# Designs tried in a protein design run: designed miniproteins, single chains, continued (3). Part 75

Each design is a single chain, and the fold is of that chain. pLDDT is the mean over its residues in the fold that is shown.

## One batch from the design tools (miniprotein)

Design m10580
Fold by ESMFold2-Fast:
Structure m10580 (fold): chain A 93 residues (1-93)
Amino acid sequence: MIDYSLEAVEELLKSGKIISKENIEDVLREAAGFNDKEIEKAFEYLKKNNTPENRAQLIGLVYEWLKAEGKELEPGTEEQKKELREIIEKIKK
């Protein structure tokens, strides 16, 4: 599970693209069927449980769904790509 999530994050980093908050909201709304209140609660849960492993799992799941739906991802800034590298490094320890 963790290796699969890490592989997806590494693929995303190689593409030079990012997963935005809007992409996460779209997945929760379209794939999970969440309403606005449920999306807000999901983000509260993610903020409270913000570990590198949980971040990699979320990014990996959202990336795979967006890729399957043929959605175009936005280019990442150098700061955002640095955050992805830090997640990968913390998990690889």
Scores: mean pLDDT 76

Design m10581
Fold by ESMFold2-Fast:
Structure m10581 (fold): chain A 74 residues (1-74)
Amino acid sequence: SLGEQLRQQAQQLVEQARQVFDMPVDEAVALTNAIVQQLQDWLATGQIPAEELPFLQQAIAEIQAIGQEALALA
Protein backbone atom coordinates (compact mmCIF):
# COMPACT_ATOMS: atom_id res chain seq x y z
CA SER A 1 0.00 0.00 0.00
CA LEU A 2 1.00 3.66 -0.34
CA GLY A 3 1.14 4.06 3.44
CA GLU A 4 3.43 1.03 3.77
CA GLN A 5 5.75 2.41 1.06
CA LEU A 6 5.86 5.86 2.71
CA ARG A 7 6.70 4.37 6.13
CA GLN A 8 9.48 2.26 4.59
CA GLN A 9 10.90 5.27 2.71
CA ALA A 10 10.80 7.52 5.80
CA GLN A 11 12.48 4.78 7.88
CA GLN A 12 15.26 4.52 5.27
CA LEU A 13 15.79 8.30 5.43
CA VAL A 14 16.03 8.16 9.25
CA GLU A 15 18.63 5.36 8.95
CA GLN A 16 20.55 7.44 6.38
CA ALA A 17 20.53 10.41 8.78
CA ARG A 18 22.02 8.23 11.57
CA GLN A 19 25.11 7.70 9.36
CA VAL A 20 26.05 11.39 9.96
CA PHE A 21 27.89 10.45 13.18
CA ASP A 22 30.53 8.85 10.92
CA MET A 23 30.86 12.06 8.81
CA PRO A 24 32.51 15.51 9.11
CA VAL A 25 30.12 17.90 10.90
CA ASP A 26 29.56 20.22 7.90
CA GLU A 27 28.60 17.25 5.71
CA ALA A 28 26.42 15.85 8.53
CA VAL A 29 24.49 19.13 8.86
CA ALA A 30 24.10 19.42 5.06
CA LEU A 31 22.80 15.83 4.78
CA THR A 32 20.29 16.13 7.65
CA ASN A 33 19.03 19.47 6.25
CA ALA A 34 18.63 17.89 2.78
CA ILE A 35 16.67 14.92 4.18
CA VAL A 36 14.42 17.21 6.26
CA GLN A 37 13.76 19.33 3.14
CA GLN A 38 12.84 16.17 1.17
CA LEU A 39 10.31 15.10 3.84
CA GLN A 40 8.88 18.64 4.10
CA ASP A 41 8.48 18.68 0.30
CA TRP A 42 6.50 15.40 0.56
CA LEU A 43 4.18 17.00 3.14
CA ALA A 44 3.79 20.11 0.93
CA THR A 45 2.48 17.99 -2.01
CA GLY A 46 -0.75 17.36 -0.08
CA GLN A 47 -0.70 13.76 -1.36
CA ILE A 48 0.29 12.13 1.95
CA PRO A 49 -2.59 10.12 3.53
CA ALA A 50 -3.86 11.78 6.74
CA GLU A 51 -3.08 8.65 8.81
CA GLU A 52 0.62 8.89 7.76
CA LEU A 53 1.08 12.61 8.59
CA PRO A 54 2.02 12.03 12.29
CA PHE A 55 4.62 9.44 11.22
CA LEU A 56 6.27 11.82 8.73
CA GLN A 57 6.19 14.67 11.27
CA GLN A 58 7.90 12.39 13.83
CA ALA A 59 10.53 11.38 11.24
CA ILE A 60 11.28 15.06 10.48
CA ALA A 61 11.62 15.84 14.21
CA GLU A 62 13.92 12.81 14.74
CA ILE A 63 16.19 13.77 11.81
CA GLN A 64 16.34 17.40 13.03
CA ALA A 65 17.35 16.10 16.49
CA ILE A 66 20.05 13.89 14.90
CA GLY A 67 21.44 16.91 13.03
CA GLN A 68 21.48 19.03 16.20
CA GLU A 69 23.19 16.20 18.12
CA ALA A 70 25.86 15.82 15.41
CA LEU A 71 26.51 19.59 15.52
CA ALA A 72 26.72 19.55 19.35
CA LEU A 73 29.23 16.65 19.30
CA ALA A 74 31.54 18.51 16.90
Scores: mean pLDDT 80

Design m10582
Fold by ESMFold2-Fast:
Structure m10582 (fold): chain A 85 residues (1-85)
Amino acid sequence: SDEVRRLVDEALAALDAGDVDTAVRLADRVVDLMIEKLGSNGLVRSLVNNLRGSVDAVREDPDDEDARDTLRQVLLSIANLVEYY
């Protein structure tokens, strides 16, 4: 989905800029769109669960660099998936 890819790219750019609040908001939008547009196969469900967990971890401790890096890695995995589907 072009919309999912665009939001993932924007969320990654926000993380690189240190704008954690924007990155988290955009990641929540990615979750909603993945559920709506990509359906409920096992891989999509796994990535949605990983993204939700990463967002929750960053919300609990926005200064946790490991939590932010985990969020970045999950977003990159989603970007790779949506290039093919």
Scores: mean pLDDT 82

Design m10583
Fold by ESMFold2-Fast:
Structure m10583 (fold): chain A 65 residues (1-65)
Amino acid sequence: SAARREAFLAEVRRIAEDALANRVPEEELAKRIEALVKRHQADEAESREALRIMMEALERMRRAE
C-alpha cells in the first residue's frame, strides 16, 4: 500500500540522516538499510528507491568532508 511504502521510505531517510549526523561507516549504513528492506519485505521499486536515498546521503557526507 502507499501508506506502507511511505512509512518504509521515511524510516530509510531517518536511518540515512542519523548516519550523516553520527558519521556512521558506509558498511554499517548499508547493513541497517538491508535489514530494513528485509523486515519490510520491500519490492524491487522500494528497494531501488531506498538505495537511491542511501547513496545520496553518502554523497552528501563525502561532499561536506
Scores: mean pLDDT 79

Design m10584
Fold by ESMFold2-Fast:
Structure m10584 (fold): chain A 65 residues (1-65)
Amino acid sequence: KRLSVEEAEAIAVRLYLLGGLSPEQAREVNRILIENPDAAEALAEASKVLSPEQTALLAELLASL
């Protein structure tokens, strides 16, 4: 599924609040989600800047769309 800009922003905000991301990590995740509209590719790119626990939360949030 392709993510909208609004969906990408909402997911980044939820990761920031629930996953303990820094503001810099949240901005990077938002950028990755916008640049990688395919959820699997976005998850792979985001895993480079997130912990395994944060990556699992992102996968759950993406699956809930």
Scores: mean pLDDT 79

Design m10585
Fold by ESMFold2-Fast:
Structure m10585 (fold): chain A 78 residues (1-78)
Amino acid sequence: MEEERRKLEIEILKGVVLIAAAVLITSAKKRKEPDEELIERARKIAEEVVETEDEEKLKELLKELMEMIKEMQKKDEE
């Protein structure tokens, strides 16, 4: 049960990161001048999330996505 429980926790984390990536991509596309580089980067992170089973790696990817989302919001204010 320990390995199965750990896998479930990882799956939940993957879901959260994928949702964050989807939000980022949607927001980036909604802009008058979509940032293709940012969209492609978010896509690469989503692909890596699907292949990764490491909790630490998933947390790093989530942090990167959160920073990218905040950076987009700051650009919208300027």
Scores: mean pLDDT 76

Design m10586
Fold by ESMFold2-Fast:
Order: structure tokens, then sequence, then C-alpha cells
Structure m10586 (fold): chain A 64 residues (1-64)
């Protein structure tokens, strides 16, 4: 259980990092006037944050 929880927390951290990178790339795309690419990168960032939250919740449930 604890090892599975640790793996889920690592997946959560991975997706939070991916979200941060996508949001940053999205900001740069908007600054360059590439609004469609910026929007897609923001959606990708929000999706990764949602996935990260799901992994964290599962890890916490296993540790309870």
Amino acid sequence: MQQQAQQLLEQSEYHRRAAEESRRAGEEAFKKGNYYTGLMLYISSETDLWIADQYEAKAKALLA
C-alpha cells in the first residue's frame, strides 16, 4: 500500500510539472499572437492539473 501510494504521488508530481511547462508555453504563444496554440496549451495544463489531483487523492486514500 505505501509503495503504491508513493508511486501515485510521483505520478501526481509529474503531471503538475507538465502542467507548469504547458502553461508557460501557452503564455509565450499568446505573447506571440498565436492564440489557438496558447489556448490548446492552457487546456493541456488544466488537464494535467486534474490528473495530478486524481493521483494525489488516490494516494491519500491508500494511506488512510
Scores: mean pLDDT 84

Design m10587
Fold by ESMFold2-Fast:
Structure m10587 (fold): chain A 116 residues (1-116)
Amino acid sequence: GLKEVLIEAGKLILELWENENYEEFRKKAIEELGLSEDLVDALIETIKLIKNNELPPDEELYRHLSALDFMLEALKAALEEAKKNNDKETVEKLEELIKKVEELKEKLKERIKELE
């Protein structure tokens, strides 16, 4: 169901964040989870922006905002799963990544306000 897809997506996003396994992430997200190529490419690009402390180009703000929204839903689903399993190490990693994703989302919202 949708919940299981979000949990698995969140786990893959955390693995992508830690290991930068871009090719494996892309393959699993498309082939195993059925995510669209555009969403998967946006997720990869968004992770790179967070790692480099960069903003996307103004013309791509809404595309990355959508990717950030999906990323937050997926990471929060994986966080609830990790909490149920008493996996404290994974909980701490997911909470730190969620914080970084939320920080970029707020920066994108501020930039959108400046342009409108």
Scores: mean pLDDT 89

Design m10588
Fold by ESMFold2-Fast:
Structure m10588 (fold): chain A 109 residues (1-109)
Amino acid sequence: SPLEVERAKLLTLVHLMALLSEMWVDVRRAERAGDPRTPTLREILDRMQELSRQLLQAMNDEDVAKIREITAQIKALVQQYAELSPNAAELLAMMAAFEENVERLIELM
């Protein structure tokens, strides 16, 4: 149903925003700790923000192929970020929850 699709889109966005918020907090902690990897972490976060805008457009267009492509790119960036972060386990768990919501959305489209 169209209402179920719209709900799934909103839930996917909620999980994406939660992941981005946690990564932002993690970057701020790295800054305060004087972590020399902070510029790399910020670069990954900036790329995540750009992909998030592209994902929103793909969801509005109901472009399943592009939703899958962008989600895979987001996953790769989160995995790369997690290798540099002491908060790896939480970020990877949040990414898994986001990916599950993307798959649910695709099943409804």
Scores: mean pLDDT 90

Design m10589
Fold by ESMFold2-Fast:
Structure m10589 (fold): chain A 65 residues (1-65)
Amino acid sequence: GLSDFQRGMRLRSQGDPRSADFFRRSSQQFQDTADNNSSSLSVSQWVGLKIQSIGSDIDSDIIQR
């Protein structure tokens, strides 16, 4: 999740296209965490994870283009 996102940000700042893969992995991990733990997460935690998943997916898409 967050660790992969941070690595993606570092690679992106270096112009490394591998950053897209880390953002995809981060997006999937945030979504899986939100969906698999929806009953135990607070509404604010669930919304936060979904927003981070969407953000990581957008970052991955921008880099791939």
Scores: mean pLDDT 68

Design m10590
Fold by ESMFold2-Fast:
Structure m10590 (fold): chain A 74 residues (1-74)
Amino acid sequence: SLYEPLSREQLVADAEAAAKSGKTSDLVAFAIRAAMSGDPELIAEAYRVAAEKLRELGDEETAEQFEKMAERWA
């Protein structure tokens, strides 16, 4: 396979690593990588999780955009 399916466990681990960096760019990269999984449910969950972490970092504008993306994939 060109890509292994992104598991929920891997998604949670990647989100934790991105959040620990404290950088909005790392959470954006996490969401883009999750989108490459091709699984709409995991893509929606990744955008939702990234939005929550972005709000914790104070980036409400990017968080709102990611929440809208999560709705589109759900």
Scores: mean pLDDT 73

Design m10591
Fold by ESMFold2-Fast:
Structure m10591 (fold): chain A 57 residues (1-57)
Amino acid sequence: DKEKLAANAAALAKALGESEEAAKRSGEMSAQHDGDYRKGALDAGSERAARALGVGS
């Protein structure tokens, strides 16, 4: 079930112009939120931004 949610959300992210790597991560995070792409994409984006800034957690 979560794999299907992740795949569907990743396909949506790609359709919205995200790279394949970003779309995959957005999909994975969206699956954690029962397929809520908005929440998943926000979580993935926040994680990526934190890593890029070197702040860690």
Scores: mean pLDDT 76

Design m10592
Fold by ESMFold2-Fast:
Structure m10592 (fold): chain A 75 residues (1-75)
Amino acid sequence: SVLETLEELARMVEAGAPAEEVERELMERFGVPSVEEAEERIIEWLEKELGIPREVAENGLRYFRLVLYGKLPAP
């Protein structure tokens, strides 16, 4: 499921996995050729299944990307 995929990716980031490895896992789990397409599917899933506004989901993914690339500390 999308939730299980997100939980696995979060565990990888917490364990200090390289950004490239996390991006590969994300693309493979969603069966998409790009990170951007995977992020779009996550945003749509968060909005439709959990009622999270698109703007909040987009901001969360931007924050996640900055943490993944070491530009911001993990929460």
Scores: mean pLDDT 76

Design m10593
Fold by ESMFold2-Fast:
Structure m10593 (fold): chain A 74 residues (1-74)
Amino acid sequence: LSEEQKKEVEELLEKAKKEIKEALENGDYSRLQEIARETSEKLEELVKDEEELKKIEDRFLAMLLEAQEAVDAA
C-alpha cells in the first residue's frame, strides 16, 4: 500500500471505531451492523491487494471484538 492509502485506511478505521463505540453505548446493533458493512465495502475499494486487505480486515475484526469486550466489562 502507498503511504496515502495507509493514511486513508487509518482514518477510516478510526472513524469506524468511534461510530462503533457510540452504537454499542446506545444499544443500536442495527447501526453497528451497518457500520461494519460500510467499512468493509470501503476497505475493499481502497485495498486491491488481497493479502493487505485480509490484514486490515483482521485488524478491523480485532477492533470490533475489543469494543464489544469493553462494553461487556462495563
Scores: mean pLDDT 77

Design m10594
Fold by ESMFold2-Fast:
Structure m10594 (fold): chain A 79 residues (1-79)
Amino acid sequence: MDEKIRELAEKLGLSPSLLTKAIKGDPEAIKEIVDRTSLLELFELREELKKSPDPRFQRTAELLEEAILSLFTGEPLPF
């Protein structure tokens, strides 16, 4: 839901428009969030998204998890 996206963005200090694009499946928006957000905040964002029954939020959480793993392994993102 759009209001939930806005609330999450405000809680984590992210741009609401950037988070909206990420949830719509924009891989560049996900990469920008990873670049701008601390590791702890990325884990918090992932967990909040996983709590939602919305499949778009679930998919964004999965992409964030892969992006976080890429930071540790140095492997390229699969998206």
Scores: mean pLDDT 75

Design m10595
Fold by ESMFold2-Fast:
Structure m10595 (fold): chain A 61 residues (1-61)
Amino acid sequence: SMEEEVRERVLELARERGVPEGVALQVFDDLWADHPDMSKEELLEAMERALEVIAELQRSG
């Protein structure tokens, strides 16, 4: 399914950025719940941005 494909890619992005899987999935679940009409591409772009911010915050603080 689209959700499964996006979830797999989100976990891959989280691993690449050093974000814990549980944190990444929580952010994804929240994003999906708030934006059910988002396309796969929109969800992935939003998640890439969110995970980048989380990774930066973990490195700086």
Scores: mean pLDDT 81

Design m10596
Fold by ESMFold2-Fast:
Structure m10596 (fold): chain A 79 residues (1-79)
Amino acid sequence: SIEEQLEKLRKKLEEVKRIVEDPNASRRELLEAQMTLGVMKMQLSVLLSIARKENDKETEKEVRELLDELDRLEAKIDA
């Protein structure tokens, strides 16, 4: 279900966040995190499209919040 996909993405985002916010993270780990965030952004974009077509405003809001957090993490890697 879309709810199960969102839960998996939330857990994945938390794992990536731990790497990005770890002061001991290697350059390789940060580059891999950046690639993972790119893939997740694609997946979230698909879920956003589905939520909009189904008029599921709660799911749309949750996807937008995850996309915003993802964009913040990408900015931290690029800093």
Scores: mean pLDDT 85

Design m10597
Fold by ESMFold2-Fast:
Structure m10597 (fold): chain A 86 residues (1-86)
Amino acid sequence: EREELRRRLEEVMRRELREKYKLSDAEIKAAEERGLTLEQILLLRRIGLSTEEILAMNGKEATEKINEAFLEAIEKRKKELKELLE
């Protein structure tokens, strides 16, 4: 059942946020109430944003920050590949 699978995925993401990134359940809930998804919170932590920075942004700001980080990662990857290929 799709709903049950999604709940299990959410539990896994919440566990990673708690154990690996040390966010409390209250901090995760606060970010969700500001319009961030669990996937966005995880991605923002992976790209190096602090819990404080994440809790200060809304869903639109999170999307903009993720897009910025993706563009930087792509440019860095292009540079690395260029150096590796020649």
Scores: mean pLDDT 77

Design m10598
Fold by ESMFold2-Fast:
Structure m10598 (fold): chain A 81 residues (1-81)
Amino acid sequence: MTVEEIEEKEKKGVENNDPEGLKTIKEIQTYLKEFYEEHGEELEKLSEEEAFELLIEWLREKGVPEPIIEYIKKKAEKDKK
């Protein structure tokens, strides 16, 4: 095993301690992929903030549960420091 593979497995091991969180992350990733497939060309013309607002609006229109939307919002704020 390479050192990189061991570090990836350790991150997966920590996530495996929260199997419900793992399922939620996978669902979020699926929604993000669908959004980028539908709006990818539009996103290139938008600012990061405008693209994020469009994503949140799209998720609400799709009927995505508010807790998942709130999780995405919190993650985006954390990534900005």
Scores: mean pLDDT 66

Design m10599
Fold by ESMFold2-Fast:
Structure m10599 (fold): chain A 87 residues (1-87)
Amino acid sequence: SIEELLAELERVRARFPDMSAAQQIGAVRRMVLRVASLFHDDEEVQALAREIEARLEAARGLPPEEAARTAGESLDRLLAHVRRRLA
């Protein structure tokens, strides 16, 4: 459900300080796949998922601090979108 997805996204965000940049990227990438799967017929969500996935892939080549920043920004975008869908 959308509520279960939101709870999972919030749990991932809460665990971020305890993760390495690589773990953060991996966790956000898994969340992107779940969001894309739940909203498979939503063109806007599919476009957002593709954009975030490309950013995360590029971030793997960046210094850890920049990679972590990109992962956090990407997760916050997913959280904002899912929250808007529940409103």
Scores: mean pLDDT 86

Design m10600
Fold by ESMFold2-Fast:
Structure m10600 (fold): chain A 80 residues (1-80)
Amino acid sequence: SEKDKIIEEMKKLIEEAEKLREQAKGVNPFLAEQIDRLIKEMKEFLEKVEKGELTIEQAKDYLNIFKDALEKLKEVLEKR
């Protein structure tokens, strides 16, 4: 189902963010904190999707927002 695909993609995105946070530790503690906040937001969002509190379209929109946010944080780490 579309819901299951969104849940799977979000779980993968959280895993990527956790790896990025680990890479940021000791190099840029401020960036690591920003990534940690994003991880928290993504986990809260995942719970809302699993509970059916969001429409599929809303869930897709938020998933894209989180993907964009993580890519920007990756760019900050690479350009530091």
Scores: mean pLDDT 84

Design m10601
Fold by ESMFold2-Fast:
Structure m10601 (fold): chain A 84 residues (1-84)
Amino acid sequence: MEAEKKKVFEEAFEKGNELIRIYEDALKNGVSSEELREKLEEAVEKGGKAIEEIKDEYERAKKVLEISEEFFKWLEEVKKKEAE
């Protein structure tokens, strides 16, 4: 149980930070599509709201991880479409 919690915290921190990095890069350099911009804004807003509303540290980390994973899964699909 504790080892799984630690992994969730670690992955949430790493993936959450990567999402923020992509968002900051998009703000600086722009994005190739409006859909990417909207999805970035949605993910960042959902993550911020989860951090504010969820007081349990594990539930918060789990929610941030879920949001980040959903975004990255969508991003991979967009990259496949743009590569075609």
Scores: mean pLDDT 78

Design m10602
Fold by ESMFold2-Fast:
Structure m10602 (fold): chain A 89 residues (1-89)
Amino acid sequence: AAAALERARAILAEGAERANALLAAGREREAAVVGLEATARALEALGAREAAEYARKAAEAYRAGDLKKAEEYNKKAIEAARPVMEALY
């Protein structure tokens, strides 16, 4: 459990750093994709496979420019992740 949490934290920190650099450069869509891909990897490390899959689908939708579909998948990822995150904390 502790090793998975540490790995997830590291993945999220690296993802946030890369996403923030892209946002500073005005690359908002690419920043969203990087952030969601990092979130998916962190969720996989925590065993939240369904939430990770929704986060990946949100990233794909952002990459395709489908902002509505991206928002829908992002909401599903958050919903699926909540029980796992609450069980860990």
Scores: mean pLDDT 81

Design m10603
Fold by ESMFold2-Fast:
Structure m10603 (fold): chain A 74 residues (1-74)
Amino acid sequence: EVAKEKIRRSAERLQARFDEVNAQYKEAEKRYNELAKKYSDNKELIDQFKAEVDKLKAEADRLREGVESLRKAL
């Protein structure tokens, strides 16, 4: 049997990781906006920077889903 405390600690770890990745996402978004202004004539480069921002957002979303899943198991 899985102890509820173990599930809670796993949820707390995922929440902490979500907070970390979400902070990285916000920083990357800020840098993307600055770089997009600098390289506005290069769509490929802008799209690459946006892909990095979107990747961080997707990772944060996955971590949030993981927390919700673990909380449902409690």
Scores: mean pLDDT 79

Design m10604
Fold by ESMFold2-Fast:
Structure m10604 (fold): chain A 69 residues (1-69)
Amino acid sequence: MDKLIEEVYQKAKEAAERALKLAKEHGVDPQGALDGVLEDFKEWASKFPESLKPKLIKAAQDAVDEVGK
């Protein structure tokens, strides 16, 4: 189970880093790009059991916050 949480953290971090890079390259709002990544992970996590959902969302949030400076 912890492997899934760790994988979500790593995937969210990668997605957030890519979103930030694209935002900087195209003059798009960096915060909006980061919010988009988090929203995608929240939507995906909503399909999991309530025992897992908050842990997956927290992992994604922590990763996005780490990348967002």
Scores: mean pLDDT 81

Design m10605
Fold by ESMFold2-Fast:
Structure m10605 (fold): chain A 136 residues (1-136)
Amino acid sequence: SERIEKANETRKEFLKTASEAARAAAEAARAMGDEETARLFERAEELLKEAYQGGNGDAVHNLSLAEELLRQAAERLRAFGPEAQPLADQARTMEEALDEAIRGMSNIETAVSTLEAASKTAKAVEDAVRALLAAL
């Protein structure tokens, strides 16, 4: 149906934006000297890219794994020191956006609006992280 097609298109747009935000976060963590956290963001990017190539079931599974990696990344950044706090806050915001996207994907009636909102959040995270990277 047209609704399913629009939901699938919106899901792919979200996954692409989220993967770009994860990549930017990996670059920022590495620039701060936190190689372990950078690897967590890189693994999250890989899962989001795999979800982009797969169907809705693959997307939900891979987003759940990516959400857990972002939670771990945020916790590690908070322990890394005050300079990493802005990146930790962005990782937390992205974790929340992935959680919202997972919930949205379970309901076709709200999938488009939820995924569009999550995409806007992921883009804001990417822009904020790239600004942090430029200041380093």
Scores: mean pLDDT 86

Design m10606
Fold by ESMFold2-Fast:
Structure m10606 (fold): chain A 73 residues (1-73)
Amino acid sequence: LSKEQQEEIEKVIEEGKKVLEEELAAGKSLREAFMKAQNVIEDLIDEKKFSDEQRSVVFLEFQKIAEEALAAA
């Protein structure tokens, strides 16, 4: 991936993480918070016209973040 593609991926992940944290702070379950963040990430991927490779990287990275959040709970 190019530097620009990597930076766009990082921005999408940061936005998804922000949504996840905001939903959890609002008292939503981890499942509900994750689903909301997942939907926001999917919308951003479509808006930015990410390639299949970029999409795969985003989903793998976000899954890792969700697993770490679950392990911390």
Scores: mean pLDDT 79

Design m10607
Fold by ESMFold2-Fast:
Structure m10607 (fold): chain A 55 residues (1-55)
Amino acid sequence: MISEETKEKAVELSTIPGRTYQEIADELGVSPKTVLEVDIEEGVKELVEAVERVT
């Protein structure tokens, strides 16, 4: 299972210009699919919270 620290690092690394999911996955020692899943989960959470705050 993926730790909360790994999820935070994956999100942080994805903000660096020019980085691919493969490069982020290699840096963290996980699969590119794992990085994508983390980005989707965090992105959905961010959007839900933004909508709730604005609406």
Scores: mean pLDDT 71

Design m10608
Fold by ESMFold2-Fast:
Structure m10608 (fold): chain A 92 residues (1-92)
Amino acid sequence: SAAAAQAQAEAELARTQELALKDLEKYLEEREKYKKDVPLEEFVKERIEKEREKVLELYEKLLAGEITPEEAAERARELGLSELAIERLRKA
């Protein structure tokens, strides 16, 4: 139903926002510990760029059938990728 689709979309948005906040908190903690002299915006951009290459490699393996979504999510977690990236790979 339209109501069920709306509820699902709202739940997915809320989950995405929760994961984004966890990633931001992690970036703030990591910057404070290791890179406090680097502006937050620059630190986040560098993290996203480095993660993009790793996420692409995992997606390519998923599309080739070399790994499952669960294995891709596990590898992403081991690589220290964002919670959003891990969730997206798990759902792929």
Scores: mean pLDDT 75

Design m10609
Fold by ESMFold2-Fast:
Structure m10609 (fold): chain A 90 residues (1-90)
Amino acid sequence: MSEEEKELLIKRLEEITDEMLAAIKDEAVRKKVKEAAEKAIEAIKNNDLESAIEYLEELLRIAEENGLMESALRIASLIVALASYLAVEK
């Protein structure tokens, strides 16, 4: 994965995270969203795609549990993109 591709994925994740935080009022859930997003971004920066997918799956679970269907679909698209890079590099 190129640095340009990483920057685009991180930007998309930051946009999704901001949308989730705007919709979620529960402070404990907001903290989990921030922590999972920060860990996913760090994993992407470090080329740790397997860990990045795990943190994105946590974000997907939070989005689904809070009825954020649009955010859930966007996160699922990021997971598919990262999984495609893993399949090519293995």
Scores: mean pLDDT 84

Design m10610
Fold by ESMFold2-Fast:
Structure m10610 (fold): chain A 75 residues (1-75)
Amino acid sequence: MLSEEELEKIEKEFNQEIQRAINELFDMLVHQHASKQELEDFIDKKVKAIESKYGKEYGEKAREELEKALKTLLG
């Protein structure tokens, strides 16, 4: 089991990765005129990278956060 200190460090790094990914989605949509498919492909790639680094639970959380951000950006 991770210590509270280790969990806090992982959570901080995870939140930074998510914020960076949200900023990249925004740039892709606004400045690159990316299609919905390109945005979804970016999310899939980012989720797989996060899952590989932080584990399945963080991968699932990343997908939820990035899909929510995408929905907000498109709606």
Scores: mean pLDDT 81

Design m10611
Fold by ESMFold2-Fast:
Structure m10611 (fold): chain A 73 residues (1-73)
Amino acid sequence: ELFELADKLKPKAKEILPNATDEQIDSAVTAAVLAVKNGASKEEIRELIKLILPNATDEQAEKLADLVIEGVK
């Protein structure tokens, strides 16, 4: 289930993004999971994460994209 996967990834996402709120992390992880399931590229997922979390660094966005891609596959 989408929500179950997002929930499992949230603690790891919080470690990558300790300054983000729980709502921001939930939105970013859920959107990224949906994007991966719809065939989005890593670059598109990174851009989506930065749109939701504008204060995230490029490195943090890439780590979160990798986390979600691995979690979905």
Scores: mean pLDDT 81

Design m10612
Fold by ESMFold2-Fast:
Structure m10612 (fold): chain A 84 residues (1-84)
Amino acid sequence: LYEELIPLVVQGKLTFDELKKKFEQHYLDQFDPVGLTRSVNDINRLKDYAGNGKNLSKLTLEQLLELLNDTNVAKTIYRVIKSV
């Protein structure tokens, strides 16, 4: 899901609020309230820190690791950011 949607955020084609809504719907459809809460909190932290997709693309791995509790999620987002 991050691999598909983060490039759109970086490109300015998707807002953080739209990203959050897509993650909320995904985890609701899977009946996964833990995944929902985690992803919403992660996206809110990214939005609060970066503000927009342009600034998201400038984040370092170290900044992502500090913002996100899950090391694997942070590494995935960083890899995806660098691939666009």
Scores: mean pLDDT 81

Design m10613
Fold by ESMFold2-Fast:
Structure m10613 (fold): chain A 76 residues (1-76)
Amino acid sequence: MEKDKEFLRFTAETVRRLLEEGKSEEEAKEIAREEALKKAEELGVSEDVKNMVTGALENNSPEEAAEGLLKLADNI
């Protein structure tokens, strides 16, 4: 649970950071996905949690994805 929480927060913070750096929504989602997958492998996050996070990034705006991931992390 702790590693999943860290992974969700990392991904949300990465999305927000990329938007603050002036990346487009599309670029922010692509880069955040790549960084999230690297972090997931480092932490040993399950495939189900990886798929949940990558799905959130693909199917939502960057801001909605970040908000949703933070809310999910707080409820784990």
Scores: mean pLDDT 83

Design m10614
Fold by ESMFold2-Fast:
Structure m10614 (fold): chain A 80 residues (1-80)
Amino acid sequence: SERERELEELIERVGELLGIDPETIRRDIEATYATVPADLRDEYVYLALKAIIAEHEGDEETARRHLERIRELVRELAAK
């Protein structure tokens, strides 16, 4: 519930930054991460949205850390 609320807030924020409807952002994210297991999907989405926001705010170091964490999760998924 709390994580779902956080994800909705991040989706709205990214939509505002990109000038795209939040419902479109949500749909694109669901399509992009459809192959990620459900238990990991929320974490992937969370990190991706946080990276986009950090990049737009000029915080390159925070954006890079979130992207590196996504790459680690992708490597773990590929190893299965």
Scores: mean pLDDT 73

